# Ledger of designs, part 90: designed miniproteins, single chains, continued (4)

Each design is a single chain, and the fold is of that chain. pLDDT is the mean over its residues in the fold that is shown.

## One batch from the design tools (miniprotein)

Design m15314
Fold by ESMFold2-Fast:
Structure m15314 (fold): chain A 101 residues (1-101)
Amino acid sequence: MKEKAEKAIAGAQAMIDKLRELAKEYRKKGPEYEPAAKVLEDSAKRAEELLKKGKELLKEGKYEEALKLAQQAINVGVGGMIAGVGEETQQRLKEEQKRKS
């Protein structure tokens, strides 16, 4: 159980890091991509709060509860990635439409 909780916590951290990196990349594209970047950053923040609680439970020996929180953090991160990429794609399509008009 401990090893599974530790791996899930590491996976959640990697997801949070990926969300923040992608948000920075979107912001570099211009202010029109700020909504997409904000979705990613907000999801990273929520996942980080869950991960912080999971790490505390891991230190207390509550491995099953730590694993559940780490899995919730990963799920929040995955949802944020899907939503943020969707927002970026929609903005790119709007810009293409504007160039054709």
Scores: mean pLDDT 85

Design m15315
Fold by ESMFold2-Fast:
Structure m15315 (fold): chain A 87 residues (1-87)
Amino acid sequence: MEERVRRLEEEVRRLVERAREAIREGRLEEAERLILELEVLIGLLRIELAVAKLIGDEEEARRLEELIRRAEEELRRLREELRRALA
């Protein structure tokens, strides 16, 4: 369980970094795809959170809630950065 959350944290970090790099380099179609992948990953994180809460894993639920919060904030920023790049 803990190793899974760590892998999910790493996946979020890599997607965010790749999306920002794509925006900086003007690879806007790739940036849009990576942002969509991040949205899908956040959906999966919400399912993992529901499972953690169902089985009573309070520590994992807390880590997943924090990861989802950070990922949603990064997604909001990436969408704004992409919107500005497309203007």
Scores: mean pLDDT 86

Design m15316
Fold by ESMFold2-Fast:
Structure m15316 (fold): chain A 98 residues (1-98)
Amino acid sequence: SAMEAIAASIAATPAEEMRRNVVELVRKAAEAKAAGDNSLAASYLSAAMLEVALLMLAGRYRDAAEAAREAAEIAREAGDEESAELFEKLARKAEELA
């Protein structure tokens, strides 16, 4: 399936690069939200959540948990408790599957 092909591609990506991608997306979301662009912020957050989900689909549970925990921290620092809680739940799920 297309999703399996995407998962295989992500499995070949270095862990540090994938974590940086998630962190950058959440940071961009925080910046967009601070600028009042809630639509752009939601788009970046959705992209970050998709990256974490794809890491989990690829079986990279430790990397997914680490990326999600860092994403939660950035969201909380930006005052987005809802997104922070969501990333924390993703991290916990990834840790359970690791």
Scores: mean pLDDT 81

Design m15317
Fold by ESMFold2-Fast:
Structure m15317 (fold): chain A 61 residues (1-61)
Amino acid sequence: MAEYAELARELEERLVALGASPERAHRLALALYLAGVEGTPMAELREEARRLLEEVRREQE
């Protein structure tokens, strides 16, 4: 089981909880998952997830 798959699933759930549409949340999480499949380090994937969550949070402002 790949750690990035779990991170992508958590990102999708968190984005929906912040008010993102399910379609947008899924697209962003899928992009993160695909980056993990391509070998992006987990530290970079976690930072990307954090940036995406912060971006959506600011849009709800």
Scores: mean pLDDT 83

Design m15318
Fold by ESMFold2-Fast:
Parts: C-alpha cells; structure tokens; sequence
Structure m15318 (fold): chain A 66 residues (1-66)
C-alpha cells in the first residue's frame, strides 16, 4: 500500500510538535500541532485526527501563556 502523503506530512509535523512540547517550548509545540491539524484536515479520513490536534494546539498555547 502506498503511503498517504498527507498522513506522512502531518505525522512529521506532529512528531516535531511533540519534541518541542517535551522541551517545554509550548508555543512552538502549538504551532506544529496546528500545522499538523491543517494537513490532516485536507483528507476527510483524517478529520478526527485533525480535530484532536487542533484542540491539543489550543491547550499548548494556553500553557505557553501561563
């Protein structure tokens, strides 16, 4: 099965966001999670993942402002 390019791109952005989150860089983590959500949202099959990542991005932004 050929890899889904949108899933691959979104997953790389998600992994980058997770690295920033682990480093305590919540604003950068929020940006990468938001980008991952935008990529996943382009594929209807990934809409649930996109919604979850958008919510996670908002949570990380709240932590950055705390």
Amino acid sequence: MAPNPLEVEGTLLLMTGTVYRRAGKYEEAAEYYARAAEVYAKDPELAEEAKRLAELSEEERALAEA
Scores: mean pLDDT 81

Design m15319
Fold by ESMFold2-Fast:
Structure m15319 (fold): chain A 61 residues (1-61)
Amino acid sequence: SEKEELEEAIKELEEKIKELKEKIEELKKNGGDELEIQELEGLIALLEGEKGFLEKKIEKL
């Protein structure tokens, strides 16, 4: 089912976002590079945008 495939893709995106947020927290705790943190935050924003697009697709099904 297209809906089931989209729901699975959303779950994978949510897990990736979670892992990236945890990595940012570890970098902040260990005095990590601000540019690396900004790059990861940018990646999270892109993944959250992709998730929002897939959620809208499900609403149309």
Scores: mean pLDDT 86

Design m15321
Fold by ESMFold2-Fast:
Structure m15321 (fold): chain A 72 residues (1-72)
Amino acid sequence: SEAEKYFDKGDEALRNGKYEEAIEYYKKALELAEKEGNKVLIAQIYRRLGIAYENLGKLEEAKEYYEKAEKL
């Protein structure tokens, strides 16, 4: 799906330590995954956003995304 393509780009950026770029790709993947109704992918995107924000020292945002993933 289109959401999966952006998710994969986010994961590539995350692997390369490009945390802000990863967040942008994951947010785009999230919009598309919500449109597609793919709850499994949405939960994975939330976890990835948590990891990226944590690596940027944005612990409050990281916590919020981890909690969103757990609720799904």
Scores: mean pLDDT 89

Design m15322
Fold by ESMFold2-Fast:
Structure m15322 (fold): chain A 65 residues (1-65)
Amino acid sequence: TTKEVAAQIYAVGLGIEVGAPVKTELKDGKIIVTLEDVSEEDAERIKKELERFGKESGLEIEVEV
């Protein structure tokens, strides 16, 4: 679905912006975003931004660090 693709692209973009490797996985309409080597502050910010995007798109987005 287009919204799931958009969410994954957005997540990768946020990771690139802070220099953190990002992995994304789609499971039953749920997006799992894995962040590596990211600060707690950047992880929290990215998590909040993705949760907001998910709310507006009707997607569940889970962030793992």
Scores: mean pLDDT 79

Design m15323
Fold by ESMFold2-Fast:
Structure m15323 (fold): chain A 80 residues (1-80)
Amino acid sequence: MSEEERKKFRIEVELGAYETLLLMNAHIYEKEGKTDLAEEYRKLADEIRAEIDRLPGMSVEEAEKALENIKKRVEELLKK
């Protein structure tokens, strides 16, 4: 596996971890009656899935930037 393939695989794993975290929190918030917040978490999880699906066509630099952007958005959402 190339160095570029290894970096992209690591990014895919990290994005997948964020997707799982957001979906778990969405489920909890839905059970608590926080429907709007649960929907925000699900929408970001859907966006993460779209980024994962685009990874094969991205450069490493584009993939790193996508991960950094998602990380910031997750941190912002977790403040709510």
Scores: mean pLDDT 86

Design m15324
Fold by ESMFold2-Fast:
Structure m15324 (fold): chain A 56 residues (1-56)
Amino acid sequence: NAMEKAKQLLEEADRYEKEGRFDEAIRKYNEALKLAPKSEQDEIIKRIEEVAAKKA
C-alpha cells in the first residue's frame, strides 16, 4: 500500500510539473520519496533536482 501511495504521489507531482507548478511538484515528489523503496529513491531525487533546476 505504501508503494501504491508513492506511485499516486509521483503521478500528482508529474501533473503539477506539467502545469508549471514546480513548488507543488517538489512537495509531492518529497512525499513519494519517503514512501518509495530504496531502489526507486535515486530516480525520485533526480526528478526533484530537475524540477528545482526548472524553477531556478
Scores: mean pLDDT 82

Design m15325
Fold by ESMFold2-Fast:
Structure m15325 (fold): chain A 59 residues (1-59)
Amino acid sequence: AERRERLLRIAVEIVKELEQKGLPITFENVKKLAKEKYGLTDEEAEEVARIALEIHQQR
């Protein structure tokens, strides 16, 4: 629960930052930023990337 809420918050912030920088919201761009800026593991960064793509793409 708490971990998922944190990853959701990070995903939203990364999407916003990529939009502000004019970078495409892709799995690789989100994963890279999650690892570099938030110090996430590969597994956590992949979860954030999936969440970010889900937010940007309508289900």
Scores: mean pLDDT 80

Design m15326
Fold by ESMFold2-Fast:
Structure m15326 (fold): chain A 75 residues (1-75)
Amino acid sequence: MSKEELEGEITEAMIRMEIAVAERTWSRLSEEEKEEMRERLRRLKEEVERLAKEGKISEEVAKELIERAEEVIEK
């Protein structure tokens, strides 16, 4: 495994975890925490799109992660 491959895998795992935490905890967040989470997820969407363009994450994975993040943001 190359350094670049490892970096991509770690980044994907971290993004997946952040989205999963947002999905799981959303109903228990305060209004202020929800606003903070929405901003964080918007930044994650931009990062995911960039990583997909760079070929570090597959387009299929990127689409999945973006759709999941967007669903949370729109709540």
Scores: mean pLDDT 79

Design m15327
Fold by ESMFold2-Fast:
Structure m15327 (fold): chain A 83 residues (1-83)
Amino acid sequence: MEEEIEKEINEALGLIYLKMGQDAFERGDYETAAKWYEKAAEYFEKSGNKELARQAYRNSAIAYRKLGDEEKAEEMEKKADEL
């Protein structure tokens, strides 16, 4: 029960951070977007939702690429690919 509740909370937090990342990205705040997408991915991983975690890492990579940070973008893509 606690484990199931924890998974639901982690997925909900992932969705909240994913939305905040999307909102930041749409405003052109790519640094904030990248960090919130990373947070979303971490929570989706904790919830066991590999598909949403992969999506969030890829979105973070896109945001880092918009900043010109290819090293961080590649790091995020590798995290997505390893899921």
Scores: mean pLDDT 86

Design m15329
Fold by ESMFold2-Fast:
Structure m15329 (fold): chain A 115 residues (1-115)
Amino acid sequence: DPEEEERRKKISEEELKEMEKEMPEIEKWLQEMVEKARNGELKTLEELLQGLMALIALKEDEELIEKVVEKIIELKQMNPEQIERLRKMVDHMKNSEWTPEIIYATYVNMKERTS
């Protein structure tokens, strides 16, 4: 439907413009999360999950990703089944294409929940 396609394109163009405005701040936030992860400054489950996303999105050091995963496991006192699900989720995230649009959507969703 040409009318639906035009509507979707118009919405997408407005979202793209907003994303372009916020992307430098998002990139700075991602780098801050990576630095906090390296320094062991991620203390809450929320910070650990945000750090994990940032590390995976930026394709950072596998050893650093593993340290954050291990801390999540310890903090949540995960059983073997929960650990398997978490590791499958991490592998899925690592194999996913982290486009600017996906990064933006993830950032907005996290910010909305933490405000």
Scores: mean pLDDT 77

Design m15330
Fold by ESMFold2-Fast:
Structure m15330 (fold): chain A 65 residues (1-65)
Amino acid sequence: DAELLRRLIMHDTGLSEEEIDELIEMIRAGASREEIIEKLMERHGFSREEAEGVYNGLLALLEEE
């Protein structure tokens, strides 16, 4: 369930629906794992380990869609 997984990511990370959609669109456009991790660290203040967790959640969202 993509909707449920999206809501769980929002709750766990504090990212907005718009921010999650932007990150998913970047991945669909061919952004690398490292590009997404760097964006999460620079724009949202996540540690590398936290950003890796968020990235894995975004990949799970893409698999559900």
Scores: mean pLDDT 80

Design m15331
Fold by ESMFold2-Fast:
Structure m15331 (fold): chain A 70 residues (1-70)
Amino acid sequence: MELEEEIARLRELAEKLKSQGKTDVAREIEMLIGAAEAALEYAKKHNDPGAIELARQLVREALELAEKAL
């Protein structure tokens, strides 16, 4: 799934940011990823398209934060 691939990429970016000493930004990205994963898990259990949309929004926010911090 495209969204799961983007989450994996964000985890790699968070690790890179930690190696650069940007631990606060990396932590924020990890929190957004965790929330997105929780929303996807809820969507799978309850067949809720709104939870998928929420996960997509959280991933977009994390990606913008990561790209601005690099």
Scores: mean pLDDT 82

Design m15332
Fold by ESMFold2-Fast:
Parts: sequence; structure tokens; C-alpha cells
Structure m15332 (fold): chain A 77 residues (1-77)
Amino acid sequence: AVEEAVKLMEEGGRHYKEGLEALAKGDYETAIKHLEEAVRLLEEAARIAEKSDPALAALARQQAREYREMKERILEE
């Protein structure tokens, strides 16, 4: 259902914000954990939205990709 997918995307966004706050404080371990949880929630949102709203599913996958790229940059430097 679209409502469930939106709720998961909102929770992913909260984890993303908490990850950024941890990164600003130099807490890389906490930042990585929050980014990983945000990606997981966005992938689940995409799976749920796939049949009812393919555009929403595509958006969730794009956001998951961006958050993975951010995590990679933290891990490299």
C-alpha cells in the first residue's frame, strides 16, 4: 500500500537526518548505522510500492542509491 511505503520513506528520512547529525559530530560509526537503516527502509518502501505506485518505488530506490553513495564517501575518507 502507498501509505505504508510513504511511512517507511519518512522513517528512512529521519534516520538520514540522524546520520547527518552524527557525521557533523564526527561520530562515523553512528552515522554509518543510521545510513544503513535508511537504505534498508527505502528498499522496503520500494518493494511495497512496486505494484501500486511504480514512480514512488523508483523514487525510493533513487534515494537509497544516494544514501549508499554517502556511506561510501564516509568509509573512504
Scores: mean pLDDT 85

Design m15333
Fold by ESMFold2-Fast:
Structure m15333 (fold): chain A 64 residues (1-64)
Amino acid sequence: MELPVYRALHDMVSPDPAHLQLRRGDVVRVLEVRPDGTVLVENLTTGARGVVPLAALLLATERI
């Protein structure tokens, strides 16, 4: 199964310091969707992995 890939349309800074931050133009791959409404993602541009709220990801990114 091919995992969905998104591009950041602007910088995304979460109010939760445990969440991954994104910069405009970063390409991220969703690794896992969690039942709590967060997603585990890999930032393919920086190599970082972390968790972001699904709603925040959908507002800040476009699917490619």
Scores: mean pLDDT 76

Design m15334
Fold by ESMFold2-Fast:
Structure m15334 (fold): chain A 82 residues (1-82)
Amino acid sequence: SAKELAEEAIRLAQEAIEAAESGRLSTEEARRMAEEALRLGEKAVKEAKGEDIPIAIAGALAGIGALTTVDIIERQRRRAAA
């Protein structure tokens, strides 16, 4: 369902941020996870009707936020390593 897709997107987005911040995953791996979160969130928005619309939007926004956060971490690490 759209709600299940959105909940999975939010969970995966949070995991991507944590994995990138902790260094548990490379920023490339965390970015792929964030991209998957965004994909699930966007699918949730496309499938959402009525009551599921707010959570679907939250899922998509979580994915965007995770992708942005991971990208910032990668750029900061790249500059620090230069």
Scores: mean pLDDT 86

Design m15335
Fold by ESMFold2-Fast:
Structure m15335 (fold): chain A 65 residues (1-65)
Amino acid sequence: IEKAQELLKKAYEYLKQGDLKKAAEYFFEAAKLFEQSGLLDWARLAYAKAYELLGDLEKAKAYLE
């Protein structure tokens, strides 16, 4: 859990720097760890954010709906 939260924090830091590719990569890694920990709501939100940053709005919506 702590590692997933650390990766999520790094994702937001890269997002603030405008590095959308790095931000998306960290959101995907955080999502995988949340999923492995059974935190499926957090995993879905992290996957949705990663796809949103990559411009795949259809996949992003699928994770939120």
Scores: mean pLDDT 80

Design m15336
Fold by ESMFold2-Fast:
Structure m15336 (fold): chain A 109 residues (1-109)
Amino acid sequence: TAGGRLAKDGGDEGNHGGLLAVKNAKNREALNLGIAGAIAGSGGEFMGELGIKTGNALLAREGGRAAKAGGYLAYLGGRLADSEQAQREGRDGYREGYRGYRLGAAEEA
């Protein structure tokens, strides 16, 4: 489904951005935000992939929510780590995750 694809792609962006924030972290705050972003992004990617495979709109909705959270955390971690790429990937993960959430919610309704 389109929602599942956006959740998967957004989750991948959030995971990647979170890992970049971890790599460039100068303090524990940036490290913790990057790790949290990577974990949430991974969850969104996994749920999005399952949503595509099964056609389950709930997986697209929840995967999109997780991808959105992961992207936001990766963005914050990227800000503290002074990583423009982590910030960009975090923003992309947030936007794609939000769209995946909306499409999954519409398909579920």
Scores: mean pLDDT 90

Design m15337
Fold by ESMFold2-Fast:
Structure m15337 (fold): chain A 66 residues (1-66)
Amino acid sequence: MRQKVADAIEKTGIKESKSEKGKEAAKKLSDAIKAGDLPETAKYAKEMIDLGVNMEKVHEAAEKAF
């Protein structure tokens, strides 16, 4: 379950990211979710928001994978 959610977040986050920093944050967010690292998950989610990534689409992808 968690791996599918993390993979969906990574794929959608990379697609919706217009910058390399956004794509890196999406990959790190996926890694943090797979590791169960809540502080790192929150950190990279915020970084994606700050970079203007469409988090609504990322959230929808995560819900569909759950």
Scores: mean pLDDT 79

Design m15338
Fold by ESMFold2-Fast:
Structure m15338 (fold): chain A 69 residues (1-69)
Amino acid sequence: VNEEALELFIESAMYLMKGSIAKLQGNEKEALEYFAKAYELEAKGYELEGREEEAKEAKEKAKEYEEKV
């Protein structure tokens, strides 16, 4: 396991949690921003591991949330 990728995955998980909390509080715009950030970090983690397909999917997910902000 790449330690840098692991740190990115942990940070991504934290942003997913922050996004979920923001959404529950009715802060939809902030939730979308957190989700976009989470998937961007996940994509970087997958790139470091050479997992290009997963990285591409995560990048697409990040763009979807970014466009909704």
Scores: mean pLDDT 83

Design m15339
Fold by ESMFold2-Fast:
Structure m15339 (fold): chain A 70 residues (1-70)
Amino acid sequence: SEEEKTINEMKKRADELIAELEKVDPVFAEGLRLGYDYLVEKVKNGEITVEQAKKQFDEVFAFAEKRLKE
């Protein structure tokens, strides 16, 4: 499904960022992991849409990428 594809793409991006963050900021990496798991559970429970989760992930990914460039 399109929803499953979007979730899988977000997971791949999250995993990549977490791996890089663990090398420089393990606390931020763990926060990103917990935040990802939280948003995925909200989608599974029907509390938010996949599109809403993607928007929130895009914002969090931007902060993670900024941290990696510092």
Scores: mean pLDDT 81

Design m15340
Fold by ESMFold2-Fast:
Structure m15340 (fold): chain A 68 residues (1-68)
Amino acid sequence: MDQIDNLSRQLAQVSGLNVQGVLGVGRSISRRYGDQATIIGLQQAIRARPQSLLDAGRIVNQTARQVV
């Protein structure tokens, strides 16, 4: 959880997105696909620099789903 929260905060900062929203995405996806898959998804989203919370959630979810 701690690493997921840290990466979620980084994603929010680099993309200018709402911190609480990105934390919710990271925690929700972690509960479904596990921490490691979510970490990879968050790292991919940070590189992609999404313009919206919806796009961020889509990137993290799709990447985590493909890793599992």
Scores: mean pLDDT 85

Design m15341
Fold by ESMFold2-Fast:
Structure m15341 (fold): chain A 76 residues (1-76)
Amino acid sequence: SNETASKILKKLLENREEGVTARELAEYTGLSQATVSRILKALEAAGLVRRDPKTGRYFLVGDPIKALSLIEETLE
């Protein structure tokens, strides 16, 4: 839903410096970790988030509006 997509984007925006894990997003949104991992992989493939290989944390690096649209598409 648009509300769930907005929650994911909000968490990414509020944690731009620290990054977020798939687990943290799953706990925050109530989505399964599998669904969140699918969303994060789609965002990474689109160049909208970057994963730190040392920490596994994801950072928003692209356009927030494009990120919101892709999250909504991935959630169906």
Scores: mean pLDDT 87

Design m15342
Fold by ESMFold2-Fast:
Structure m15342 (fold): chain A 63 residues (1-63)
Amino acid sequence: MEAEKAAREAAEAPEEERGRVGVEAGEKYGAEETVAAALKLARESDEEGRERYGTAAGNISLA
């Protein structure tokens, strides 16, 4: 549940802060778990959400 919130926050962050927020989310809640949550949200989202959560998963995996 916390990983899903972190993934959502990373996806919704301003473009300038999105990379930093993603890395922090991965470090705080675990990169593997947070990436899995972001990919789950991408599958459940529309086309715009899929792109947004996919980018967030990439940023989180850098943690």
Scores: mean pLDDT 75

Design m15343
Fold by ESMFold2-Fast:
Structure m15343 (fold): chain A 69 residues (1-69)
Amino acid sequence: SKEDAIEAAENILNLLKENPDEAGVERAKQAARDYKEAGALSEEEAERLIEAAESLEEVEKVAEELKER
């Protein structure tokens, strides 16, 4: 659902805030894949978060955009 996608994106954003290193980026990318497998994120939403994962600002932007849909 939209709510599940927003929650997933916010959890990934918080993961990056707590882990602002290369390991945190890899964990964020894995979390996006896991949320897609669980049905919380669509293929497109997960791919956008994976692409954004190297930038906290870009992940925040994706999370914000999901709230507007």
Scores: mean pLDDT 83

Design m15344
Fold by ESMFold2-Fast:
Structure m15344 (fold): chain A 95 residues (1-95)
Amino acid sequence: SGEAAQLKTALDSIRELADRAVELARKSDEEGGKYREKFEATVRFLAKVVEAIVGPEEGRRIYERALSGGYEGTQQAADEAIKLLEEKRKEVEAA
């Protein structure tokens, strides 16, 4: 139960991180430069969170989809990351 409660609290922060990645992807596509570096760093962090909680293959897919897909690919990657993390939270809560 403690693990499920911690994951639920973390998931709210991870949703904010995912939203930030999407916004930075949009700004990177429009302006480049410093937004590209912040975008890549934010996506790496989101992918590492997915890797740690869900698995290395899932984390890699999130990273690759976001980095290759720009704004649209990052929206898809963010949505998938949140779905995977919510599924993992439900599994931990049910155990």
Scores: mean pLDDT 84

Design m15345
Fold by ESMFold2-Fast:
Structure m15345 (fold): chain A 63 residues (1-63)
Amino acid sequence: SFLEALELASQALKAARAGDLETAKELAIRAANVADPATGRFIAEQLEKAGFHELAELVRETL
């Protein structure tokens, strides 16, 4: 679960950086769904620090 969540979050970030926001949102939701609350908060924080505030909020909302 932890490793899967981080892998999905990493792919979401790559998609977001490439401008593919649709894929990024889908992957971020999937990451949140397999993450425990602590891992989900960590993922949201990393997305926010990367400048993807909407994706960070989406992760927090899905938890």
Scores: mean pLDDT 83

Design m15346
Fold by ESMFold2-Fast:
Structure m15346 (fold): chain A 94 residues (1-94)
Amino acid sequence: SEAQEYAAKGNEYYSKGDYEKALEYYEKALKLLEENNAPKERIASFLANRGEVLRKLGRLEEALEDYERALELLRGTPAEAEVRARLEEVRREL
């Protein structure tokens, strides 16, 4: 899907340390996932990816918002603990 193509581009730029380009592609992927009513777990995964990029860019309040939204979507799932840990890391940086 187009969302997967944007996700792959985001991951590529993230691995190269180009966080601004990674953010651009993760935002494009997330928009398509939301427009296509993708499963909550997939949307949460991309919110966490965008939150990590925002954290790398020093945009901590926006990163916090993304991790909080991801945590809400993942409540009661095996992924909850991982996202909660990242949320607490951002809170400690604020």
Scores: mean pLDDT 86

Design m15347
Fold by ESMFold2-Fast:
Structure m15347 (fold): chain A 69 residues (1-69)
Amino acid sequence: SAEELKERLIEFLQSLGVPEEKARELAEKIVEYVENGRGGLSYPLLVREVGEEKAQKAAEFISKELKEL
């Protein structure tokens, strides 16, 4: 579910050192993008907000989670 993806993504981003408030904001936007067929906007947002290295790890995580939906 979208809510389940959001909570898992928040936890994952926090494990990378992203503060909870920022992780929640990013996860909410990314889930919105995915639900609206705009998942391609997720990576540029992540690069801008958390840097390229963390963005790459998050993109891999999202791809894995979407296969389980």
Scores: mean pLDDT 84

Design m15348
Fold by ESMFold2-Fast:
Structure m15348 (fold): chain A 58 residues (1-58)
Amino acid sequence: SDVERAIEEAKRMLEAGEPAGALTAAGEAIKLVEQGKGSEEQRKEAERLKREAIAAAK
């Protein structure tokens, strides 16, 4: 799904040391869930990745 892909992209970017890219991908995943294209579990995972990306950026 589009949400799953965006979450996987956010994880990949975070692991690669690209917090700006991870933040963008996590935000995309959250937006897709808000449009009814994902689950509450996917929203929580995307929000967790967003927080991690913010913490990784200085």
Scores: mean pLDDT 83

Design m15349
Fold by ESMFold2-Fast:
Structure m15349 (fold): chain A 71 residues (1-71)
Amino acid sequence: SSELKEKILRLIALELRIIGLELDKELLEKKLEEGLISKEEAEKKLKEIEKEIEELRREIEELREEIEELE
């Protein structure tokens, strides 16, 4: 169904967003190691990234349940 396809595409988009955030986290850690940002700024941004990942993971779990109910 078109609804199932749309939910699967949304799931893929959310998973890709998490991958992007994990890469941002790695880049931020490298910038900290190279002294390009302060420790305080890095810790703040890392917490924001991890919070966003947690929220996205929750959305993914809810969406997975919706997809299983449509199969």
Scores: mean pLDDT 87

Design m15350
Fold by ESMFold2-Fast:
Structure m15350 (fold): chain A 74 residues (1-74)
Amino acid sequence: SVEEQWARELELAERDLRELLAEETDPEVRARLERLLAEVEALRAAAVPDRARLLEIEVEIGVLQLERAVRKVF
């Protein structure tokens, strides 16, 4: 169902953010990850799915993953 897909998408976003946070030592990046986790929880609590906002969060997760990869090389 659409509701099951939404729940899975939120779970995947939370999982990715928690994985990033578990290995992050930079306090500014940690604060950004914690903010995104709080936003995912707010989306989960909302009466209607904000799919556009989840897409924005998923894009930001991708940027953070890329930034981490770059920091490991440079």
Scores: mean pLDDT 86

